# Ledger of designs, part 107: designed miniproteins, single chains, continued (3)

Each design is a single chain, and the fold is of that chain. pLDDT is the mean over its residues in the fold that is shown.

## One batch from the design tools (miniprotein)

Design m11947
Fold by ESMFold2-Fast:
Parts: sequence; C-alpha cells; structure tokens
Structure m11947 (fold): chain A 109 residues (1-109)
Amino acid sequence: SVEEAKKKLEEALKELKEAIEEYKKNGKTEENIKKLKEAIEKLAKALQDLLSLVPTNKPVETWSEEELKAAKLMIEALRALAEAYKLLGYDEQAKILEEEAEKIEKKLE
C-alpha cells in the first residue's frame, strides 16, 4: 500500500540522513563510505517502490491527500540522495536528482 511504502521510505530517509551526518562529522572513512552507500541503496529501493504506487504524470488537482504527502516525501528523498551522491563526488548524478526533485515540487505549486 501507499502507507506501507511511505513508512519504508521515511525509515530509509532517516537512515540516510544519519549516515550523511556521520560522514560529515567523522570524514571519508571506509566505514562511513560503506554506511552511506548502503543507506543510498536502501532509500533508492524504497523510493522506486513508492513511485510505482504514486502516479506522477496525472494532473496534480486529481491527487489524493495521501498521494500529495507521498510526493512531498519523494522530494525529500531525492534531495537527500543528491546530497549523498555529492558527498561521494558524484556531482553530475546529484545534479540530476536535484532537478527531478524540482520537477515534482513545481507540480505541487
């Protein structure tokens, strides 16, 4: 369900934010890079699961309250992924993820 996919994404997002904070505080250690990569993979999978349930190509005015909440969470997830990729030196991938987040955000305006 959308609610279950949303909860999994929220959990994965929290884990990625914690991994990002650890990486920023303790630097580019092998352990911190591994944790960051694992958190990225978990969040990316949870995001894909939610995207399969939330139709992003239908008119926004037809979206339910739950679909709107899910879209906002997807924006946060895309931005967190972008920050993580930037920290790992994947600036081009980070740019693409931020642009995808902006596209969804503009639909909600």
Scores: mean pLDDT 83

Design m11948
Fold by ESMFold2-Fast:
Structure m11948 (fold): chain A 59 residues (1-59)
Amino acid sequence: MEDVLKEAQAFSEQLRARYDEEIARLKKEIESNPDNELAKTRLEAVERHRERLERLGLA
């Protein structure tokens, strides 16, 4: 799980930024609608994906 090209590193940074934006958006949606199970499920999935990327050294 090593990035051998700058392109791979740039892509990882782009994914992190998109995950951060999605997480912030979903958290705001849940604050407005706490019974929105779809938003909660998606938030968990996005947060897990980001944490996994960090554990793998890709974020």
Scores: mean pLDDT 74

Design m11950
Fold by ESMFold2-Fast:
Structure m11950 (fold): chain A 89 residues (1-89)
Amino acid sequence: MEMLEKAKKRAEEAIEELKDYSEEEFKELASKIPEHDRDLLKSFGVTSDRAQVIVDKAGLLPLVRMMAAGVFSREERSAFTEFLKELEK
C-alpha cells in the first residue's frame, strides 16, 4: 500500500531527526499538539509523548484524522493502526 510505505518513510526520517531529543523536549513538543489530535492518537495506541511528536513531525496527523473519519478500508485501517503502535517501541 503506497500510502503506508510513504508514512513509514516519513516516520523513519522524523525518528532520525529527533534521535538526540531528551524526554523533556518530547514532553514540551507534545504539549504543542492540539488536544483533540492527542486524544485521537491515544485512541489508536499512540500514547507516549515521543511517539505523538514523531507522528506530528512526520506530518502524519492528517492520515490519523482520515483513519478516524473512516475513509480507509478495514484492511488499510488495520495496517495503519499496527504501524502507529510500532512507534511506541
Scores: mean pLDDT 84

Design m11951
Fold by ESMFold2-Fast:
Structure m11951 (fold): chain A 61 residues (1-61)
Amino acid sequence: SHMEEVEKRLETVRKRARMAGLSDKAIELYVEAERARIAGDTERAQKLRDEMIKELEKESK
């Protein structure tokens, strides 16, 4: 089903983000942003993406 395909895709996204060295917080925000984007919730996706960027900037220094 479409929902099963979305979950498998998000699992792959999570694994790739973890391998790239993102923190658990950044991974959670990234996965949730992608879930919102797939669901068509553009406002939520943008908010979560912005929070992810803030976490990444915080972690880079």
Scores: mean pLDDT 80

Design m11952
Fold by ESMFold2-Fast:
Structure m11952 (fold): chain A 118 residues (1-118)
Amino acid sequence: AAEKYYEEGKKLLDDGDIEGAIKHYKKALELDPNNGEAWFNLGEAYLAQGKYEEAIKYYEKAIELYGEDNVEGLTNLAEAYLKQGDYEKAIEYAEKALSLDPNNEKAKKILEKAKKGL
């Protein structure tokens, strides 16, 4: 079922098999498109491949399902925008993440790098 593909995808991503993880997450989402965690992890897998446009798309789907209080989703969306060179969007989402979790070190580093890019 969907959960089995999702769990197998997580194991593959942890082992560094990014392409295998993507395949399994896509299968999980074909069976359960409301699995926000699978959308988020698909975004992470594409970010790891340097496919920032796809990573942004999948993180946005995850945030739609989790809501705007998902600090990890906002932080990773900010990273994807930073990697794409969209410094204004990277700042926007890093600041949103920091408004929810002021001690988020990843969001702080993204904000610093994005501000230097402007």
Scores: mean pLDDT 86

Design m11953
Fold by ESMFold2-Fast:
Structure m11953 (fold): chain A 71 residues (1-71)
Amino acid sequence: SAPDPRAPDPDRLLVARQLVDQARRAFEQGNLDEAQRYVDRARRLLSQQATPDPALQAEIDALDAQIRRAQ
């Protein structure tokens, strides 16, 4: 009863995780505009997934809130 292995694209999930890592590093470097771009891209990528990842989505939302508070 697992979902179709073709429905969740493992490459898309890996890219989303990489974008979150890039956003966090950009945030640590004070590159708020770059961090925001990575967060927006990761959010769009996850919104296109048939199977959501609520933990990763929560991490994206938390990071977006941190970036907004720093601006």
Scores: mean pLDDT 77

Design m11954
Fold by ESMFold2-Fast:
Structure m11954 (fold): chain A 83 residues (1-83)
Amino acid sequence: MEEELAKKAVEYAKKAAEKAEDKEEAKKYIKKAVELVKKLSKEAQLKALKEIEKELGKLAKESSEKGKVGQEILKEFNEVMAE
């Protein structure tokens, strides 16, 4: 179950970056990803964050706007990891 939640969090983070040109839509997906990560154990959170960093890095190469949203997503996850 935790692996499914972690996978969903990664998917929502990717969708947020893909929706980078729509701030409202991007924010919705960031919120969904963050809520899922909060439900994970610390070990699962670390694995999910590492996978999100890799996927967002790929999207950042496609456009500066996607890279910008990727930075916001990583900021939100770092706040979750810090409690």
Scores: mean pLDDT 78

Design m11955
Fold by ESMFold2-Fast:
Structure m11955 (fold): chain A 96 residues (1-96)
Amino acid sequence: ERRKRIQEIANKSVAARLMQVAAEWIRDISKSPKARELAEKAIQKFKEAVDLYDKASEAYRAGDFETANQLEKEADKKMDEGSKLLDEAEKIVRAE
């Protein structure tokens, strides 16, 4: 179970890195200053999520399950915030 939880968090960290790359791509192709701003904010949220997931994995390895759970929940929130910002940026880019 501990190994499974560490792997699940590692997978979430990888997903956050992929979402960061997607947000960087949307920023780079955008002609709209508003879409670029939203994409830049999404990049920051995904970077924060990666850091928090990596810290959660370290806490799980150390046996600090309470801290690990708190960090994972914070990272999940950053992922949700970033995804909403990226979705708004993508809607603007599609309307260009």
Scores: mean pLDDT 89

Design m11956
Fold by ESMFold2-Fast:
Structure m11956 (fold): chain A 71 residues (1-71)
Amino acid sequence: NEYEKKGEEYLAKGEEARKAGNLDEAIRNYELAAEYYRKAYEETGDRKYLEKAIEADTEAGILRIEKAVSK
């Protein structure tokens, strides 16, 4: 599934950016990961992709709050 592969790619990029302290890049990549995992769910009906999408969206949400508070 190409959407699963893209989700995994962007999730890994988000994790790398988060570890590097690049919040904007991490947020963008986690949001893209969630988008592709949702597309994988639409294609397959497999609940595991919804779980992965929620996890990625949650990480992006946490980082958005951290960025806002750091202003």
Scores: mean pLDDT 87

Design m11957
Fold by ESMFold2-Fast:
Structure m11957 (fold): chain A 67 residues (1-67)
Amino acid sequence: ETPYQQALVDLAEQWLKKGKEALEKGDYDTAIKYFRKAIAVASLAGPRGQQIREEAKKLLDEAEKKK
């Protein structure tokens, strides 16, 4: 598959990390925004993004429940 998929995985991981940092600080709106970005980018990465997409969905649900 294309070398481009690795760049998408890396970008999705960066958004996921930013979302986790916002969630830890109690900034639920910012966390939700970043987790949605992580899901979108991970979806573009195809099968390689699947684990990131699932983790981001779990954290998105957690952030939405806490706001």
Scores: mean pLDDT 81

Design m11958
Fold by ESMFold2-Fast:
Structure m11958 (fold): chain A 77 residues (1-77)
Amino acid sequence: MEEEQQRRREEEERAREELIEAASEAARAMGEGIKKMMESKSEEEKEKARREMAERLREADEREREALERLRRLKEE
């Protein structure tokens, strides 16, 4: 009787993979965003780069939160 346990294990692995991907995207967004801000020649370009970085970080944070909630629910249910 391992069908339910195997499904749970596979879902946990998928959620962990999503967490790793979200963390990687957040790191990339931060690095690329900082680089764009440093390379920007105007305040307008710096503000745009900052906003784009913040948006990407927010999206990565949301994905990370969803994956963490999925893991929590799998453990509790």
Scores: mean pLDDT 80

Design m11959
Fold by ESMFold2-Fast:
Structure m11959 (fold): chain A 74 residues (1-74)
Amino acid sequence: STPEERRRALLEKLREEARRLGLDEEEIERVLAAFERIPELVQAELAGAPLDEAQQEDVRILREFGERRAAAEA
């Protein structure tokens, strides 16, 4: 499988999980977009750079999703 195929499969699984957690389509797309930007967020953290407003929003989206996911698994 190509990296693109693996990424698509991962995003499809994430989309289905978010749907099962009761997120609406807009919320799902925001989570997927933030997820795809994780490599950039990691690079910023490693560089010690302060996150800009858009990056802070991505972190909030990912944290909120992670909390909802953890609550559903518990």
Scores: mean pLDDT 81

Design m11960
Fold by ESMFold2-Fast:
Structure m11960 (fold): chain A 80 residues (1-80)
Amino acid sequence: AAAAGAAAFAAQDYAAAIAAFKAALAENATAVLTTNLAIAYYKAGDTAAANATIAAAKASSDPALQAAANAAAGIIAALK
């Protein structure tokens, strides 16, 4: 799931990347998957879902997920 999401993201197939990252996150929530999912949503044009993904990560007590949210926000800002 995570590897399939990364491959789809690299190919700019953001719909497939979103589906794969969501599946991977349902099994194990990681910083890398959270960052990639937020960026994939933004690239797909779903800014609301990207912001919701970042907000959920910030609400986590896990410092790695909070760092992932900050990384995703920074990357998205650079893409604007």
Scores: mean pLDDT 75

Design m11961
Fold by ESMFold2-Fast:
Structure m11961 (fold): chain A 93 residues (1-93)
Amino acid sequence: ADALIEEARAAIKAGDYEKAAKLLVELAKSKDPEVQRRALDLADELIAQGTKEGAEAALVAYKEVLKNTEDKELILRAIGGILRAIGVLLDLE
């Protein structure tokens, strides 16, 4: 997962939102809570960029973590992330 996490971070820094979304979905499909937590951290970095495309990519990642996690902390983080992503998208419109 480390190599995939670093590839996702590089895509986020480059503004390659399509690649970032694809890689974050792959990370979020993991059943490992540590990998899911890293996907949430990267989705938070996408939201922080303040772009529509970044917020859309982050929303996809948060929803995928929510679907795959059984960790109560990660469920709450994913729900909070979804609400933040929607807020950013509404503010940009």
Scores: mean pLDDT 84

Design m11962
Fold by ESMFold2-Fast:
Structure m11962 (fold): chain A 58 residues (1-58)
Amino acid sequence: AEEYIKKVAEDAGVPAEVVKISLLDAKEAGASAEDIAESLEKEVGADKEAAIKAYEAL
């Protein structure tokens, strides 16, 4: 859902559109929701649960 994408974008300090594109690219590459959530937590301090929910909602 858009709300989870916005939460990750706020945590990362980037536009929601950038987060959405990154998650779609990761999904196309076959990355798991867990792998993406761990990467976002490490790189930008994003909430792991919000990242998983954003990824699963796409």
Scores: mean pLDDT 78

Design m11963
Fold by ESMFold2-Fast:
Structure m11963 (fold): chain A 100 residues (1-100)
Amino acid sequence: MEGAEYGREAGEAAEEAAKAAEKGDAKAAEEGAERAEEAARRAREAGGEAAAAGAEAAAEGAREGAKLTEEGKNKEGGLAAGMGAGLAYIGAGAEAVAAR
């Protein structure tokens, strides 16, 4: 159960990074990426494979989104972070079902 919660937290952080990227706020996007990376670390420590994989995708997508936003590629940055968030939610959902 905890792995699924951390996967969801990573997805939420990546969504915040995506919204910041779309606004051109590279600093806020980077802060979102840092939170997604911390949530991914906690998901790995919790031992949920699906949630950890999804959370890692969210962390990578959010980090790529922050980099693209710094380059002025706000739309691509938002897409990268948003795709990562989607994968984190899928992983968290799969983990929750497996833990049933």
Scores: mean pLDDT 82

Design m11964
Fold by ESMFold2-Fast:
Structure m11964 (fold): chain A 72 residues (1-72)
Amino acid sequence: MSAEEVLERGEREIEEAEAALPELEKTLSEEDVEKARRAVELAREALEESRERGASAEEVARRLAEAVARAA
């Protein structure tokens, strides 16, 4: 799997997560919704930074995992 493929998959997953947020607001607590929103924002930031740096697939995956962990 190439870094480009990981970035494209990550972007798609982030877009899907953002689209799901309105439905989550109806089901989850405000605290859990904020955690989800924060995770999406941090993941998007990590993708942009990795893209700008020409990062490897492993580096992209690591940064995304770190971003999600910081949001939790």
Scores: mean pLDDT 73

Design m11965
Fold by ESMFold2-Fast:
Structure m11965 (fold): chain A 80 residues (1-80)
Amino acid sequence: GLFAVEPTIPPQYAPGDQAENYRQAILLDPNNAEAWNNLGNAFLAQKKYSEAEKAYLEAIRLKPDFQEALANARAASVKS
C-alpha cells in the first residue's frame, strides 16, 4: 500500500555535479551529441546561458537535426 513519501527528493541533478558528469561522458565519447545537449541543460540550470549555448551548439554541430538541442540553443542565445 501507499504510505508517506518524502515530499521533496533532493535534486539528483545538482548543477555542478551534473555538468562534471556530462563533461566526463564527453571525454569518453566527444561525438556524443546527447551528452553535449545534457551539458547545456546543466549549465542552463546554473543560469550560465553562454556556456549552455556553446554546449548546445556543439550538440548541433555533431547532429544538425537534433531538435531538442536546436530549440535549447535558440532559447539560450536570447539570454547570452
Scores: mean pLDDT 72

Design m11966
Fold by ESMFold2-Fast:
Structure m11966 (fold): chain A 61 residues (1-61)
Amino acid sequence: MDIEEDLAAARKNGFDLTREQLEELRRFEETGEATPRVQELLEEMRRRHEEARKRLEEERR
């Protein structure tokens, strides 16, 4: 609904999204259809999330 809100959420997750990439993610959210580009974006988000978790776990040691 709100492009700025979605961009802020993506940045909070450590993902620097362009407007075009955000639009593709919104389409996936509405249709549930994962295009190859959307799949690649989700994969990158997962990798960044895993790295952030590992860093936190190392700090907690």
Scores: mean pLDDT 68

Design m11967
Fold by ESMFold2-Fast:
Structure m11967 (fold): chain A 55 residues (1-55)
Amino acid sequence: SKEELLEEIRRLAEELGWDAEKVLEYASTLSEEQLKAYLEGLRLALEAFRAAKAA
């Protein structure tokens, strides 16, 4: 559901140290399909962020 996708996006934004409120303001304007793509992008960004921190 859209609500489940928004909750996951909030969690990832918080882990990235981003402004979760602003991220969710944008994300709430997206369709469910667009949210899935955005979520995939956030997961990739988090993986890159964690890899950079580990180096």
Scores: mean pLDDT 81

Design m11968
Fold by ESMFold2-Fast:
Structure m11968 (fold): chain A 75 residues (1-75)
Amino acid sequence: KKEVDLNQANAAKMVLARLMPKEEAKPVIEKIDELIDKGKYEEALKYALEAAKKYSEEVGEAAQKAVDAARADAA
């Protein structure tokens, strides 16, 4: 469970790092890393998906697809 949640959070984080401009991605990624460091993997995932959707619908969809792929690979 914890490993699956971590992989999903990292998948969303990687999409944000690739698709968002560096300056806009930096504070979002720092917050995700902070939540991961605290063991709050589910909160990190929710935050990453919410941040992606707020940035743009396309980035939100890309992040969700990456999370779905990570979840399917872990199952």
Scores: mean pLDDT 79

Design m11970
Fold by ESMFold2-Fast:
Order: C-alpha cells, then structure tokens, then sequence
Structure m11970 (fold): chain A 65 residues (1-65)
C-alpha cells in the first residue's frame, strides 16, 4: 500500500514524518509518481536524484512482490 511504501522509505532513509506523509499522498494519487517521490527524497536527504529514484523503485518493487 501507499502507507506501507512511505513508511519503509522513511525508515530506510531516515525521513521526517512530514516527508513520509507527503510521499504517501503522492503514491495514493498514482503509484507511478516515482519521479515526484524521488524529488522529495532528494530534497529531504541530499541523495542525488538518480540514486533516490533507484532506491524508491527498489522499495516499491519489494513491497509489490
């Protein structure tokens, strides 16, 4: 679920509750909002956007499997 993915990203990457809530809201709208989620992760953590996108896609794939 969007909630589960957002919570996993928060735990893995040390995101604040506010950022976790924003990620959940984006994924509830469209599960393919990986770019928008990666942008939020990049802004919150400083991880390069390409690396953030890869991490988001990896966690999403694991959660769907």
Amino acid sequence: SAESIAQRLGKELGLSKEVIEQIRDLLEGDPRYYGAVASLVHRATGIPIEEALRRVQEIYAEEQA
Scores: mean pLDDT 77

Design m11971
Fold by ESMFold2-Fast:
Structure m11971 (fold): chain A 64 residues (1-64)
Amino acid sequence: MTELEKLAELKKKLYEYLKENPDASEEELLEFAKEKAKELGLKLSDEEMLRLIKDLRREFEASK
């Protein structure tokens, strides 16, 4: 699995979580993302992961 495939899988899992928990805090999403990234073997800094979460949340809210 490539790093891009791992990142796509992480985004998919985060989006699924957000659909089930639309009121989830950034803190909850960050902890979930860190756990899933570790499972996937994806190395991201907390800053990179927080940026990903913010971008994903904006996309999710724009899709309502």
Scores: mean pLDDT 79

Design m11972
Fold by ESMFold2-Fast:
Structure m11972 (fold): chain A 91 residues (1-91)
Amino acid sequence: SEELKKKIVELLRKGAERVAEVSTDPELAQDLNRLLEAASRTVEKEPDLELAVSIALMSLATGAQAARSRGEEKAADVLRETADEIVKLAK
C-alpha cells in the first residue's frame, strides 16, 4: 500500500537523522545519509511492495555493515533498529 511505503520512507529518513546524531565520523554519516535517501527514493517509486521492503532492508543492512567496519557501533544499532521497525510494519 502507498501508506506503508510512506511509513517506510519516514523510518528511513528518521534513521538517517538518528545516525547523524550518534555518529562521530562525519564522512560516514554523510555516506549513510546518501544511502538512505537513495533507498527512500527507490521505495517511493517501486510498485511492488514486497520488493520495496526488501530494498529498504538491504540498504539498512549495507549501512549497518559499513558503520560496524568503521567502529561506529551506535550508528549500526540505529540502522538495525530501523530495519526491525520496518519488519514489524510489513507483517
Scores: mean pLDDT 88

Design m11973
Fold by ESMFold2-Fast:
Structure m11973 (fold): chain A 93 residues (1-93)
Amino acid sequence: SKEEAIEEALKTAEEVLKLMKDKNFLPSFIADVERLKELLKELAPEMSLDELQAFVDTLKQILNDIKKGTDEDIIRAQLFIRSLILELERRKA
């Protein structure tokens, strides 16, 4: 359901945030994920189920990349996080 997709997106974003804090990531990177979580919380009710499922899939990819922890994986995770923020900000405009 849409409600389940929203819950999964927020839960996955929180898991990303917790893992980044546990791994002592840069404060600016942590702040980006915190902003992503706030935008998602605000805008998720306005998103379609298909959009939310795509968002969940991207967040799970970010989580997996951070878990793997290579420089290439971390760079990809940063780019995906910034891409999601820009997409959500575009929806707000």
Scores: mean pLDDT 84

Design m11975
Fold by ESMFold2-Fast:
Structure m11975 (fold): chain A 109 residues (1-109)
Amino acid sequence: KIELKQEPEALEAKLGGEAIINDIASKNINGRLAWFQKKPGEEPKLLIHNTNIRIPGIDDRFQGSGSGKNFQLIIKDLQPEDEAEYFSQDYSGLDEPTWGNGTKLTVVE
């Protein structure tokens, strides 16, 4: 089973600034990584899949990058609505997807 470790687990960033969330997979996942946004009371929202492919309707401020075991979610020009938990997901296996530990983003100004 593949493990995903997100760092940092909590991140404070300024309004209009940038947030970078890192993910390290325990094995090479061949780019089969997705990023989700989770807000209280809402279903998880898929932002990016296959490392860097943005879902239609998602703002271009959200960007993914990475390869092998190392991945990033980058959120530029932070807005108040970006305050949320962010989760990575490995879907490279034939079994159930594996979720990262999550990162809580707080936007301050």
Scores: mean pLDDT 87

Design m11976
Fold by ESMFold2-Fast:
Structure m11976 (fold): chain A 71 residues (1-71)
Amino acid sequence: SKDDAKLIGYILRAIADVLEGNYDEAIKTLEEGIEEFKDNPENKAILYRHLAEVYRLKGDQEKAEEYEKKA
């Protein structure tokens, strides 16, 4: 679906940023996806899980735990 393609697009862009060490850009991309899917709880939960993982990789354990709870 169109939403599935958009979701995959946000995830792949965030993964690319993480692989380059650009954690803040990955966070921004995932936050944009969360806003896009604000009325789609399933897709929003998937993006919150990815956002939690990026914060964990960045060393922000408090933010990682906050977003895991939102998923």
Scores: mean pLDDT 88

Design m11978
Fold by ESMFold2-Fast:
Structure m11978 (fold): chain A 81 residues (1-81)
Amino acid sequence: MSEEELEREVAEALIHMIRGITINELKKLGQEKYAEEFSRKVDEIIEKLRRGEISPQEAVDEAMRLANEYLEKAKKEAEKK
């Protein structure tokens, strides 16, 4: 493997961890629709990373940003019910 391929694989592993933790939290909040939407958007980030459209660091940062955004939305919606 090239060093760039290793960096991409490490980023993908981190993104999958972020996805798993976030989906679990969203489902605990009863926000299954947000879990589905979040998972789909994370898949798009992974595809962009694989295409070389974004850097490994950009991909991880974007996944973290989305995780925080969806968790905040889900918490607000859960409090409304």
Scores: mean pLDDT 82

Design m11979
Fold by ESMFold2-Fast:
Formats: structure tokens, sequence, C-alpha cells
Structure m11979 (fold): chain A 56 residues (1-56)
């Protein structure tokens, strides 16, 4: 369904961003505490997933 992302979805996005950025998951989750940071983490995770698909 088309709903706003849940905390669980943000956690999955944060895991992808942490792997690509080399930051710890905790640091990425701290960034996601702000509303703007959460949106950025979701966008970065989508970009990382696209890059992974392009490299496969």
Amino acid sequence: AAAVPSREELEEAARVVAEVTGMSLEDVLELAKTPAGGVLVMAMAEQARRLREALA
C-alpha cells in the first residue's frame, strides 16, 4: 500500500546506506532521527540499490 515509511522500513534503508557509506548502522540511524534525515536516508538507500543492480 502507499503509506509513509515505517520505522522498520527506515531501518532497512539505514542498513543499505551503512554498507555503502561505510558508516555504522547506529550513525545512520542518528541521521534519520530528523524528518529531513529520514527522507535523505530513504533516498540514499534507493540510489544504493539501483547501483547494486547496475553492478550485478
Scores: mean pLDDT 74

Design m11980
Fold by ESMFold2-Fast:
Structure m11980 (fold): chain A 106 residues (1-106)
Amino acid sequence: MTEEQKLMIELIEEFERENPELGPLVEPPDLEAFPNLLALVPNPISLSIIKEKIKNGEITTLEELIEELNRMVENVEKYGGKDNPFVQRFREAVEELKERLKEKLS
């Protein structure tokens, strides 16, 4: 991994520590317990999957990371609903993470 990729992981892990209430949205979806999630979210992603993609070299740029974070928010909105206050909080927290990433990596 590059130093930039290491910093991406560190900032994501800081976000996870600052937002422990969002933990259920960070983990991969349980498709055995919730098979309907696959119909609503055919390509599920989470912060743990995003970190794995950074570690294995599938995400190498800030632009690619921002795109994956946006997909994660869209997935949460599809099964949680856009008007859900918890989903709105998650979106706001992810927007703060994206701004922090842009400031540190640009």
Scores: mean pLDDT 71

Design m11981
Fold by ESMFold2-Fast:
Structure m11981 (fold): chain A 87 residues (1-87)
Amino acid sequence: MEERRRKAEELIKEAERLKEEAEKLLEESEEKEKLLKNAEEVIRKARELLERPVGSEEEYEEFLRKIRESEELLKENRELLEKHKKE
């Protein structure tokens, strides 16, 4: 349970950080909206993981899958943000 909470909290923290950087670096655009939506989706999924009990191997597999999906969304946000850091 503790490790699960820690991973979910780390995902929320990273998503919030990327959201703040996007707001600071990007003008209002379709790409900014996509970055913000991805960050909110990660936060939503991570909060859901904090509330779900993990009592079986099947539930643990689902937990790992959701972690991977969240990590992919954060990677997409990171790549989009990096493209806009170059002046």
Scores: mean pLDDT 72

